# Designed miniproteins, single chains, continued (4), part 100

Each design is a single chain, and the fold is of that chain. pLDDT is the mean over its residues in the fold that is shown.

## One batch from the design tools (miniprotein)

Design m15471
Fold by ESMFold2-Fast:
Structure m15471 (fold): chain A 101 residues (1-101)
Amino acid sequence: SALEALSEEEQARLAAMRAELRALREAANTDEAVRERVLALVIEGAELVAKVLGEEAREQLDRELALYYLVTVEGLSLEEAEERVRRDPELAREAAEKARA
């Protein structure tokens, strides 16, 4: 999952920020300092999530390259290629590397 791409410390920090944001949301409509804190937490959380989405996008690209290689070069059906990638993540990594030339 996307959260697994974060370190344990980053996951704990994201959870703490989400808890603080939830607690502050009701006060944000009446207190400008609370609104500034909420905005700071949202920005920090967005930067951390962007790091996770970057890793997830790379992993998804590697998966797509592996499927492309197995179908177009190895001659497997899409269903067979998906089953192979599901059962053997090392094969997926090797196929993605071969697809990159």
Scores: mean pLDDT 67

Design m15472
Fold by ESMFold2-Fast:
Structure m15472 (fold): chain A 81 residues (1-81)
Amino acid sequence: SMSQQNSILSSVDNTISSQMQQIGQQYGFTQQQTQDTVNLIVNSIQTTIDINNISDSSVINDIGQSYVDNQTKWWQSQHSS
């Protein structure tokens, strides 16, 4: 259900926010830049689960982790020595 998807997404948002804040700080991004990135990732996950009618928490978490991994790789590429 949509309520179940929203509950799972809220939990995923908290997890992603925590991870991205730590990673963002490591690579020298501001709290605002990190928050904007988290919002973009969460919105992308919301769109993906809505379009594909996904309500499985493990699948939603896997999608979230994929976005975090891709964002981390991009941030790492921007962090030049």
Scores: mean pLDDT 80

Design m15473
Fold by ESMFold2-Fast:
Structure m15473 (fold): chain A 97 residues (1-97)
Amino acid sequence: PTPQQLQSWVDQLLQQLDNGVQLNNQSSSLGSQQFSQLTQYSGQQADVLNDGNPDLGQLFWLTQGHLGSASGSSSDPSLFQQHVQQARDYLQQAYDL
């Protein structure tokens, strides 16, 4: 992927993260489903990145792990917010590379 594609991927994931948080505030079931989908997308992107840029691939794998944990903790506000914050932090680190 190009640097522009990487920036677009991070921007899209950050936007979908914010949307997922809003959905979870309305329904933990909808939030869980949204974060499960984001987990799959982030993992696919990590696999692609690991071939050419292992540092970025690692950040997307860490993001994927926390998105999955957020999906599993959608009914626990404290744990959910911790995992969302960690995923957001790793995406921001990827953006700044």
Scores: mean pLDDT 83

Design m15474
Fold by ESMFold2-Fast:
Structure m15474 (fold): chain A 87 residues (1-87)
Amino acid sequence: SVEEKIKELLENAESLSVQELADKLYEIVGEMVREYNLSLEDERELLRVAAEGIRKIEAAYKAGDLEKMKEVLEETVKRLLEIVKKA
């Protein structure tokens, strides 16, 4: 489920590379679109938010700020869930 994948991503965030975090986040977006039967417009908004989050995660990772990386990941997930809730 979407909820299980989100939990796994958040619990394992510090053990994953930026690329693995990005891949997992895009997998979650794909599952959200499928599970909640979202429109193409909602899918585009989810992908935009995920891409923005990934850029911020990469910046935090380059700065060596794991705490900031986790905060950005949590905020990105929250924004994705808000889009799903409004769709």
Scores: mean pLDDT 86

Design m15475
Fold by ESMFold2-Fast:
Structure m15475 (fold): chain A 73 residues (1-73)
Amino acid sequence: SELDEAGELFRRGVELRKDPERREEGLRLIQEALERERELLKTVPESVKEEMLKGSKELAEAVKKVSDRLEKK
């Protein structure tokens, strides 16, 4: 499914960020995964859209916090 594809991109991005030379590529994949999830929101009922959007924002915030913590140290 498209959601499974987005999840796979997210997992690949996280894995690539463990490699210092691939951190930028990993971040791009994570951003692409989140964007794909946002596109999926356009095709679902409003009640489900709100729940999925909340999840996407929480994931984006978690990624930012982890990235900030690693880069600030």
Scores: mean pLDDT 68

Design m15476
Fold by ESMFold2-Fast:
Structure m15476 (fold): chain A 80 residues (1-80)
Amino acid sequence: SEQELFDEIMKLVNEILQSTDEEEALGLLEKIRELAKKLSPVQKDYVIRLLEGVIKVLEKRFSPEFVERARALLDEVKAA
């Protein structure tokens, strides 16, 4: 169901926020990107705004290279 898919994305978001490793966080973002392809446009827009907030939080902890790669993944979500 779309609710189960959304709940899975929320769990992955929480794991990203607790992550201390940039490559782990990027891998989790890539999983969200794949799952987001199955969402309705309305739910996808919600997830995009959520991920923008997540990246803003991670900018304080992680490298500029991470932020650039994370923003590129977010752009792929927007394009799908």
Scores: mean pLDDT 85

Design m15477
Fold by ESMFold2-Fast:
Structure m15477 (fold): chain A 117 residues (1-117)
Amino acid sequence: MEEDIEKFSEYIKKVLSRPELTPQELKALKLDIKSFLSNPLVQSNKEYIEKIVDTIVEVLSKNPVTPQKREVVEFFLEQILNSPFIPKETQKWILEKIRKEVPEFAELVDKYLKKLE
């Protein structure tokens, strides 16, 4: 599992570091994110989720945020927030970390935080 988490982290970093995403790459990345987050072992493991969030934050803080990259982050957050298996505390932690480290997403994150409470 740890090897799979590391490979997925590297994949996200590679894709989100590109200046542009094609519609096919965007669709593939969303499907891969959904598949990854649908795994019960991932949903129940805060460390695995934390690793992926740290990767997303790191790559987006170092690279320009495009509409396609914003769409990927919105999709990722929707998958996290709609999961009954991810604790509300973990969901809030993810939102607060993205808000702090990627200021471009502050308004988006604030909207999701209001929906949680």
Scores: mean pLDDT 80

Design m15478
Fold by ESMFold2-Fast:
Structure m15478 (fold): chain A 92 residues (1-92)
Amino acid sequence: MEKLKKEAEEALEKVKNAKSLEEAKEAMDKATEAAIELARRGELELALEFAKKLIEAADEGAKGFSPKDQRELAIHATGQALLVIGEVLDQE
C-alpha cells in the first residue's frame, strides 16, 4: 500500500522532469498502473487524487515540448486518468 503510493509519486515526478514524450508517457503509464492497483485494494480516494495529479504532472512536464508533443501528452494523460476513474467506479 505505502509502496504503491510511493511508486505513483515517484512516477509523477518523472513525468514532470521528462526530457521526451516517450519518457513522459512511460512514467505516466507507471503512475496509472500504481493508481489502478490502489483502487483495486480499496484506496478509492487516493486513486482519484492520483488521477488528478496525472493531469497536473502532464501539464507541468509538457512545458518544454513542441505543441504537437504537448497535445499528445495531454491526450495520453486524459486517457490514463479515465482508466483510473473507471477502475474506481468498478470497485463501488
Scores: mean pLDDT 86

Design m15479
Fold by ESMFold2-Fast:
Structure m15479 (fold): chain A 68 residues (1-68)
Amino acid sequence: MPSLEEQVRARMEALAAEARAAGREDLADKVRTGLETLLSMVRAGEISPEQMLLWVEWFAREVRAELA
């Protein structure tokens, strides 16, 4: 079974690919930066895995709203 971190990476990579396919390289870069920031924060113990999932859902909502 993929780990929670692997699932989050896959979801964020798919979101970045969706933005890139729409010609929004800027949004793809923001998604990538956001992923690395979230992973860094979880590794540092600053946020929980549950908080990371909430942030991933927020990124998905915001990016898709800008792509619509």
Scores: mean pLDDT 81

Design m15480
Fold by ESMFold2-Fast:
Structure m15480 (fold): chain A 75 residues (1-75)
Amino acid sequence: MEEQEHVLRADEATAAGKNREAVEHLKEAIILSLKKKGYPKEFIERLQKALDEAIEKNPDLTVREAVELIRALLE
C-alpha cells in the first residue's frame, strides 16, 4: 500500500517534469517492496547507496536511468 502511493507520486512527478522527486519516490517504493519481500538489509543498503551516488553524479537522473541501474544491481 505504501509502495503504491510512492509509485503514484513518482508517476505524477514524472508527468510534471520533476525528475528528482520522481526518482526519490521510485527509490522509496522499491526499498519498501524489497523489505516486504524479505531481502537482506545489507543488500537493500547497497542498492540505496548506489542510487544515491547516481543522483549525486547526475542531478538530472531520469526515472528510466534509475530503473536501468536497479536492474543491473539485481542481475
Scores: mean pLDDT 73

Design m15481
Fold by ESMFold2-Fast:
Structure m15481 (fold): chain A 106 residues (1-106)
Amino acid sequence: MEEKMLELAELVLELRVLKGKITEEQAERIRRALERRKEGKYQAFGGQAVQDEVELGVLEVEIAVEKTILLNSLGKTYEELTEEEIEEIDNKVKNKLKEEIKKLKE
């Protein structure tokens, strides 16, 4: 589950760069913030470190929005999902993001 969230975050990050929402340099800083969170480092001080954590929060929101759109299309809430259905939703979001990235690279 956590590994799937990290994979989704990287796909959203790549998509944001391709859409011109952030620079590749900003993406590298956000990847470092993601790495810090993986290591359990949840507290950041200083302007740039705080901004990197804020941008990581934006990625988490964008992933949550994609999952929510899919859940609403299915007429279900997150609480009504089995573990298997949660994995299916994660895979559908992942495939959608990969396809959008592929189209933008063409």
Scores: mean pLDDT 73

Design m15482
Fold by ESMFold2-Fast:
Structure m15482 (fold): chain A 85 residues (1-85)
Amino acid sequence: SEEELEKAEKEREEIRRELRMIRIELQSLKDYLAAHPELTPEEKEQIAQFKATLTKRLNEIRERAKKLGDEELVAEADKLLAELG
């Protein structure tokens, strides 16, 4: 049970690190969009692809958090998903 707890704690730390990195990426995107109000069609497509990739990563993180029973980490992933939409 102690070994199982250590594995769960490591997975929670990994999820927290991944969520922190996604928050940084989302802030960078928001800063870019604020600085560039006029986007080319190519830039719009690249941004849409980037958002789709972040959405996929967040959904995978959310499922991992659900398997851990960590409602706080699920809520953090849901908050970031809402910021993407």
Scores: mean pLDDT 89

Design m15483
Fold by ESMFold2-Fast:
Structure m15483 (fold): chain A 76 residues (1-76)
Amino acid sequence: MTISESELEGEVLLSLGRMYYSLGLQLASQGKNEEAIKEFEKAIELYKEAKKKNPSLQEEVDKLIKEAKEKIEELK
C-alpha cells in the first residue's frame, strides 16, 4: 500500500495546522489574545485543506476544528 501524493499533502497540512494551533495556545498563555486568534484561524484553514486532500482525516480534523473554534470564542 502506497500513500498518494494528495493523502501525503493532507498529512503535512494537518501537521502544519497542529503547529499553528500550538502557537495559538502559547500566545493565549501570554495574554496575546488577538495574535492567538489569528493563529487558531490559520490552523482551521489548514485543517480544512488537510481533509480535502485526505478525506480519511475527516473525523480527526472535524474534532480539531471544533477545539480551535472553541478557543477562539474563549478569547473574544
Scores: mean pLDDT 85

Design m15484
Fold by ESMFold2-Fast:
Structure m15484 (fold): chain A 110 residues (1-110)
Amino acid sequence: SKAAQIAELEKKIDELGREMEKILKEVAKTEEEKEIIETVGQLYLAQRRLEEARAAGDAEAEAILEAKLAELKAKIAANKPTEKQIEAGKRLAELSLEGHKLLQQIRDLK
């Protein structure tokens, strides 16, 4: 049934959320380090969304994402993340993108 398919997709989204929390716990020793890792993840996610907005011809989304990327780049430059923090942020972005795909599948089933 559609309900069973949606429940399985929601379960996978919950599992992705737990993996993101585990990465943060393993790599971040302070709240400040957690914020740096999350900022790196937001940068990579925003870069992907900007590519999608450009491909779609969405000029408004493109302008918003370009402004957001400038702010995120400035914050990262100020905080100088370690290689481990950058790798953790990239993994968070990948998991977030997978979660967005699963959410899209749920919407398509409704």
Scores: mean pLDDT 87

Design m15485
Fold by ESMFold2-Fast:
Structure m15485 (fold): chain A 92 residues (1-92)
Amino acid sequence: SLKELLELIGQIIRLIGLIIDVEYLIKKAKETKDKETAEKALKLAQEAIKLAQEIIKKAKELNDPVLQKIAEKLLKRAKELEEEAKKLLEEL
């Protein structure tokens, strides 16, 4: 139980880091108008979505509603960033 909880917390920290990286890359792509940077942002946003879904599944298995809710909010943010990156790529 404790080991699985610590692993889940580690995955949430990694997910937060991915979201920060995506936000940074989107900002840079807007400033530089660089299509490659926007493509990297899209790829990382999709990785963040996949990780968030895995975390939600594991939180449900552990019956942890707090970590599940956190992961669901992070999933929503990752999806918003994916849509923003896709829109940016259409403009470049």
Scores: mean pLDDT 90

Design m15486
Fold by ESMFold2-Fast:
Structure m15486 (fold): chain A 82 residues (1-82)
Amino acid sequence: KIEKVKELVKEALELFEKIVAGEATPEDRQRFLEVLDEIEKIAEEMKDKDKTLYNAVANFLIAVARGDLEAAKFYAERILKL
């Protein structure tokens, strides 16, 4: 599941960058929401098994919800190095 989370986080970050740049299509926005939902579901399953992963993913999702691209990039980088 860690590899799946890394793939989804990469995709979410790419879509988030497009949204922040004002270049996202409606399809990009829909895919972004689907990817975030999948990340959240996997993180919840890992909550008691891998607290480092869970905390990094939770902080990534919070950064995204706040529109904080720099924080989202920081937490994505942490997840990708796990």
Scores: mean pLDDT 84

Design m15487
Fold by ESMFold2-Fast:
Structure m15487 (fold): chain A 70 residues (1-70)
Amino acid sequence: DVSHLDERELRILYAALTGDFSVLSDEERRFLAEEPEKIHPRVLELAKQAREDPELRERLVAQTRELLAA
């Protein structure tokens, strides 16, 4: 469930799921490059689960996109 994530966490998760880093700011991209270990553990766990489950990945992409549009 991604409804508990804030906007930054949702953008980072969306980028990780899709490979589309254009949704991230320059500061967020630097953060991912320099301090990836400081990404919230729940975001990393969801991205890992989605890697093994294409259906879950598609669902998470849709949910993150919807929440980011709000």
Scores: mean pLDDT 74

Design m15488
Fold by ESMFold2-Fast:
Structure m15488 (fold): chain A 91 residues (1-91)
Amino acid sequence: SLRDELVARLESLPPAVHTELALAIAIGKVDPDPEVKEAAKRVEYFLSGKELEKITTPEEARELLRKVAEDMKVIGATRAAEAFEQIADEF
């Protein structure tokens, strides 16, 4: 399925990207800036897979990935954001 292909693509990202993302989320969730804190929570929620269960079209996948990439930039996960934008462009 589209969801399974997307999950496989995300799981294939380099270990360094996964490490950056995990650290950025952990730090962002305790940040005194409410914009950073909320962005970190949204990225963590995306990684739970619940939003991916609602994706039925390539256009929806592209929009979701780009939106999550913007939140990743807010929390400083720049490498993860670039990777998500690249995956979005493939849809």
Scores: mean pLDDT 85

Design m15489
Fold by ESMFold2-Fast:
Structure m15489 (fold): chain A 66 residues (1-66)
Amino acid sequence: MGAAEAIARAGEGIAAGDDEAAAEGVRQLSKAGASVNTLRDLRDAAERAGIARAAEAAQEGIRAKE
């Protein structure tokens, strides 16, 4: 249910360079049950965009699997 909204928030935040919005979207995605592969892709995208907090949020989700 929340996965589509969380994907949109994470993607929009990364595209806009909005670290807070991107990080929150990534946290919502991990809570919605996103796979480790999806979180890794988001971490790599955030790192390429220079968005450190979003990359850290993705890494936390990978470790916690939430």
Scores: mean pLDDT 76

Design m15490
Fold by ESMFold2-Fast:
Structure m15490 (fold): chain A 61 residues (1-61)
Amino acid sequence: SAARAARFALAVATAQRVAERFHPTASVRQLGALIWARVAAAKSVDELVDAVAADVRARAP
């Protein structure tokens, strides 16, 4: 579906930015799980990146 394709595209773009900022401090597996937990509620890549960044900060100083 178009909505599923849009969510997948948003997740892929977000994964690239989040990996650049947090890998190797957070594993690719952990970052992927955080992205997919939040992608349905996110309206943009920037919003999703900020949400994942907040989760990473909450888990590690």
Scores: mean pLDDT 73

Design m15491
Fold by ESMFold2-Fast:
Structure m15491 (fold): chain A 84 residues (1-84)
Amino acid sequence: MATVTVVEEVEVPEEAAEAALRAAQEKGRDMLASDPTVTEVRVERRGTTVTVTVTAQGEPDAAFLAAVRAAAEMVRAIREAAEA
């Protein structure tokens, strides 16, 4: 059994930072609910930077793919919210 943690940081406009944080939190909850390999998601905002942290546990390849996919979907949600 492996534990994989992926950390992604996204820079967003200051006026969009709150919306980006909320979008990442909502998407993180969806990812946690839909994939049992994803065991933890965390989202933090510092100024214009939104940081997402995804932890997955399982078979090494499955844990890696699950963590990377969840982080990528959360980053997409951040970018979409920042563009709206």
Scores: mean pLDDT 86

Design m15492
Fold by ESMFold2-Fast:
Structure m15492 (fold): chain A 96 residues (1-96)
Amino acid sequence: AMEAARQAAVAQAETDLANLKAQGESDINAMKEKIREADKELADALRKSRETGPIYKEEVLKKAEELIKLGDERKALVTQYNADIAAAEAQVAALK
């Protein structure tokens, strides 16, 4: 009777870990796409700054700051994901 309960707990923990991995990978990929779009916007602003003179210098700075912010948010997201996965893997291991 006790073995069946432990096996059910392991199966649930492994399912939770799989779901956590799928969600985390999806969130990280979404962040990578946002960074790619921001990098493209920065490149467009830099091109306009070169073609039209200093009028676009403030826009270049704003786009550069947004890209830095997204980079920091991605680092925080990856750090949290790695911590959550490590905790979930430790829980699965403790149940086996």
Scores: mean pLDDT 82

Design m15493
Fold by ESMFold2-Fast:
Structure m15493 (fold): chain A 102 residues (1-102)
Amino acid sequence: LSPELEEEIIDALGLMELSVENIAISTASPKTIADSYRASAERYRELAEKRPELKELLLKRAEAYDKAAKAAEAGDKEKTAEYSKKIVELRKEILKKERELK
């Protein structure tokens, strides 16, 4: 199994989750949106423990999810969108690092 393939699967699941959350921001409660982002942050912290070579980037992505959660709780749609973009940028950095580890 390629480490790149594993990362692509994880990233696809994460992007799907973020897409749903972005739609939900206009209709769901701020707490529900924030709880979802925090669950994602926890998942990436667990992944960081399993992937020491990617730990720094995975923890940065978890931090971005935590910041998105706080912004969502505050009803700050602009900040929530900003941190969602950062989550996507960190995905690209993780994929680049994974390729360098080949």
Scores: mean pLDDT 71

Design m15494
Fold by ESMFold2-Fast:
Structure m15494 (fold): chain A 74 residues (1-74)
Amino acid sequence: EGLELSLELLKIPLKKIKEGARKGDEELIKEGIEEGEKLLEIASRVLPPEELEKLRKEFEETLEEAKKILEEQK
């Protein structure tokens, strides 16, 4: 099933983003963001908009969490 596979694949870049934010590793955060964005691009071609929104929301929530962690370290 496309959504479940995409969610499973998305977990890897999301983990990189969180790990990078926790460690202040800008390169790791960038890698996670790039991998996540590439996955969302691919998913946008094959998933219905409703399912794509679920993936996008997970990604955006992870970015917001990472931003808060980084902001608190400044």
Scores: mean pLDDT 80

Design m15495
Fold by ESMFold2-Fast:
Structure m15495 (fold): chain A 93 residues (1-93)
Amino acid sequence: GPSAEELARAVAQAVAARDVAALEQAIQQARDAGHFGIYGYGLIKLAELRAELDPSFPELEAEIDRGIGLIVIGVAKVIGQQDEIALARELLE
């Protein structure tokens, strides 16, 4: 399947393009490939982008979605994906 680097780059490109569909696709590929560090950061970026593009998007829903992303990153740390987390931070923060 796709590498963590390829998926982190796909997430970063989708965020830069403000393309929700491309971002959702990259996030799903990260989840399916077991790259939970990339998946968690992707979920945070998706929540931010959705809130930015849709002023009617509920603030509480955006905060819940961001919280889920943070939990996923925490799980990625526990399972030893520190390198993937560092890569996601470099490309997405």
Scores: mean pLDDT 86

Design m15496
Fold by ESMFold2-Fast:
Structure m15496 (fold): chain A 63 residues (1-63)
Amino acid sequence: DEAEVVQEIVDTLLESVSQDPRMTPEQLEALRADLLANAASDEGLRELAERIRRGREEQLVVR
């Protein structure tokens, strides 16, 4: 699902931010929501999500 892959990309980006001990969980959730809203209109991020989705489907068949 493309939407789920977009959420995973956003969560991965947030991992680098979540390593900042000054960030609260509330701030991280707000940032996640903003990134998801922006991702819905970002053609490049949609294309990246589709590429990752295809790669993951292939990896799930291998092993």
Scores: mean pLDDT 66

Design m15497
Fold by ESMFold2-Fast:
Structure m15497 (fold): chain A 107 residues (1-107)
Amino acid sequence: SEALVAAAREALENKDSDALTSYVARLLVLGEDEAARELIARADAEARAMLLSAAAVLLRQPSERAREVGRRLAELLAGTPAPDAAAQATLKTPTGNTRVPTVDELR
């Protein structure tokens, strides 16, 4: 639901990892995998650790439905790069300077 997505975005902005984890799990129960993926892509390292912990707990549940949600959550976490990973990739890609180096730049 739109209300659930809005609440999840508010939890993300407030760095409320517990609330975000609960809302992401509910989105997956509703089959809103794309909304869950968007939220996971924006989650920081702490929120991603909480989501991974929640996935592990869900995968150990006796309920088939709970295990399926846990599996989807784990798959989305593995397939969705962290913002820090994207930042690190950008830092490893120097913008090429096409200018010929001057003698002063070579000393």
Scores: mean pLDDT 71

Design m15498
Fold by ESMFold2-Fast:
Structure m15498 (fold): chain A 85 residues (1-85)
Amino acid sequence: MVEELQAQLAALGQEIGKLLQEYEQAKKQGAPKSVLQQILQKIIDVLNQARAIAEQLAPVNPEGAAALLAQIDAGIAQAQAEVAA
C-alpha cells in the first residue's frame, strides 16, 4: 500500500518534470498562449493527483506529508498564476 503510493508519487513527479520541459520548449518556440495554458493545466491536474496521494501518506509520515503537500500547493499556485498571466 505505502510502496504503491510512493511509486505513484515518483511516476507523477516524472510526468511533472516532462510537462515542465514541454512547457519551456513550447515557450522558447513562441507557442500561442492557448498552447502554453493547456500544458500548464496538465501540470495542475498532475499536481492535484499528487496532492491526493500525499494526503493518503499523512497517517504514515505526518511531517513528510505536510511538507510535500505544502510544496504541491505552492506548485499549483505558481502554475495557476502563470495561466492567469
Scores: mean pLDDT 82

Design m15499
Fold by ESMFold2-Fast:
Formats: sequence, C-alpha cells, structure tokens
Structure m15499 (fold): chain A 111 residues (1-111)
Amino acid sequence: LLEEARKLFEKGKEALEKGDYEEAVRLYDEAIELLEKLERSAEVLYLLGQAYFYKALALDKLGRTEEAIEALEKAMEYYREAAETGDEEISQAAVILLGVTGLLRERLLKK
C-alpha cells in the first residue's frame, strides 16, 4: 500500500508538472485514500500532508478555490501531526511546510 501510494503521488506530480490539473487531483486523491489506511507513522503523515498540499496547488490552478483551501487545511493538520512524531528530520521538514501551507492558505482567502 505505501509503495502504491508513492507511485500514485509521483504520477500526480508528473500530471501537475504537465498542467494536467484534473488528473493530478485524481491521482492525489487515490494516494490519500491508500495512505489513510496505513499506520500513522511520521513518513505516512508527512506524505499525506504533501499529497493534500499538491492537490491544493492543482485545485488552485483549476480555479477551485474553496476546495484548494480545504485541502491546505488538511495538509496543515497532517504536517502538524508529522511534526509531533519525534522523527527529527521529518519533524523539521513538516514545521517548515506547515508555515508555507499557512501562507498559501492566507493568500487564497478573501481579504
């Protein structure tokens, strides 16, 4: 399951890079579904955060702003959990990405 989720995540990144935003969202959703069935390790929580973050980027490109904000909020939840796992490398990366994700969320919110 973890290896299958990683492959879907990488395909999602490829779709995002090519501008296939709807396909990217679909691939990230499939990766998320698999990851949510796994034990909540630092690696799984971090990858869930990443999948939601990149899904939000694709949704933003599609003009689906409310869904993008919801995806960023989910990414922030998972990055926060990953930061608390005690894995030093993943915790440090998760804290940085939590900050980046928060700033992107603020940018998408109506002022």
Scores: mean pLDDT 86

Design m15500
Fold by ESMFold2-Fast:
Structure m15500 (fold): chain A 63 residues (1-63)
Amino acid sequence: SMDEALMLAFSRLTGLERDAWLLVEVDGASYEQAAQRLGISVQTMRDYVERARRVLEEALREV
């Protein structure tokens, strides 16, 4: 299920990568707002969200 895939994905992410995904995809923050909140660059934020997306896609294949 999606919830099982999310739990599996979150177990494979760092805290910052998970926070990046949640801020952008769940809370609807812009990349600039999320990056400022986490104290990282916008480019790093984009990289973290893209990594979280890939890990979630991989987890969906496993559940």
Scores: mean pLDDT 81

Design m15501
Fold by ESMFold2-Fast:
Structure m15501 (fold): chain A 69 residues (1-69)
Amino acid sequence: MLISERTAERAAELVRRYLLENDTGFTEEGIERVAEAIRSLAGEELEKVLESLGPTLRELLLKAYEEEE
C-alpha cells in the first residue's frame, strides 16, 4: 500500500475522533499524542503501529488507505 502524508493525517483524524466519541478514558493530551504519532508515521513505521493496535483502531487506519488518491 502507498502511504502518503495525507493518508497519515486522515488516519490520525479518524483515530482522534474515535477516541473522543467513544469515551475511551484517554485524556485530551493523550488523544493528541496518539494522533500526532500516527500523523508523523511513514510506511514501515505505520505498519508496526497497525500490528500493535486493537482491531477497531486498525480498521480505522486501513480505511484511510482505501481513500488514498
Scores: mean pLDDT 61

Design m15502
Fold by ESMFold2-Fast:
Structure m15502 (fold): chain A 117 residues (1-117)
Amino acid sequence: AEEDLEKGKKYLREKKWQEAIDYFNKAIEKDPNNVEAYFLRAYAYLQQGKVDEAAEDLKKALDILEKNGSESEKRSYMGAIAYLIYQLELAGHPKVDELKERAKKLYPNLDEILKRL
């Protein structure tokens, strides 16, 4: 499980987006609650212009954090969530307002974080 996530991260660093996605798919198949894999796959989808797929992965990550996320995990993913929302707003995605409001419930200072991107 962790091995697939680490291979995915390696391919992300090499800008091999499809290979990264394939490994994140394997990580998610083994652990459907792997929040990090959803954020990293969403990032790779955005690099490919797959905005709808990125939005669905952000939605899934928010579902997991809202249900099972520790305060430490929520803090760890604050930057990733802010970045994905910023990119979805730039893309004009129709679900961004809903996802942004959900993220603001986890991170009340989200608007301040977005200004620093």
Scores: mean pLDDT 86

Design m15503
Fold by ESMFold2-Fast:
Structure m15503 (fold): chain A 90 residues (1-90)
Amino acid sequence: SAEEKVEELKKRFERISEQLIHQARSMAKHFPKELVRSAVETGLETVKNEIIREAKADKSLSDEQKEELIKYVEEKYKETLARVDEILAE
């Protein structure tokens, strides 16, 4: 269903965000903090844009469902980067 597709895309973004947070912790041991932050931001932005593009292309999703998903992903993107910034400050 369209609702199941929205939930799948949300969970996909959450899963990748968590993986990138874990990678940031590992990378911070070997690389400058600025480089780690930039790499994670680029990776996360790429995935965000891919999910938004997939949602916009899906004709089974309503405009309201697309708007909800875009807002969710944008908020989760900011939250994930804030968490990465906290980790890199430690």
Scores: mean pLDDT 88

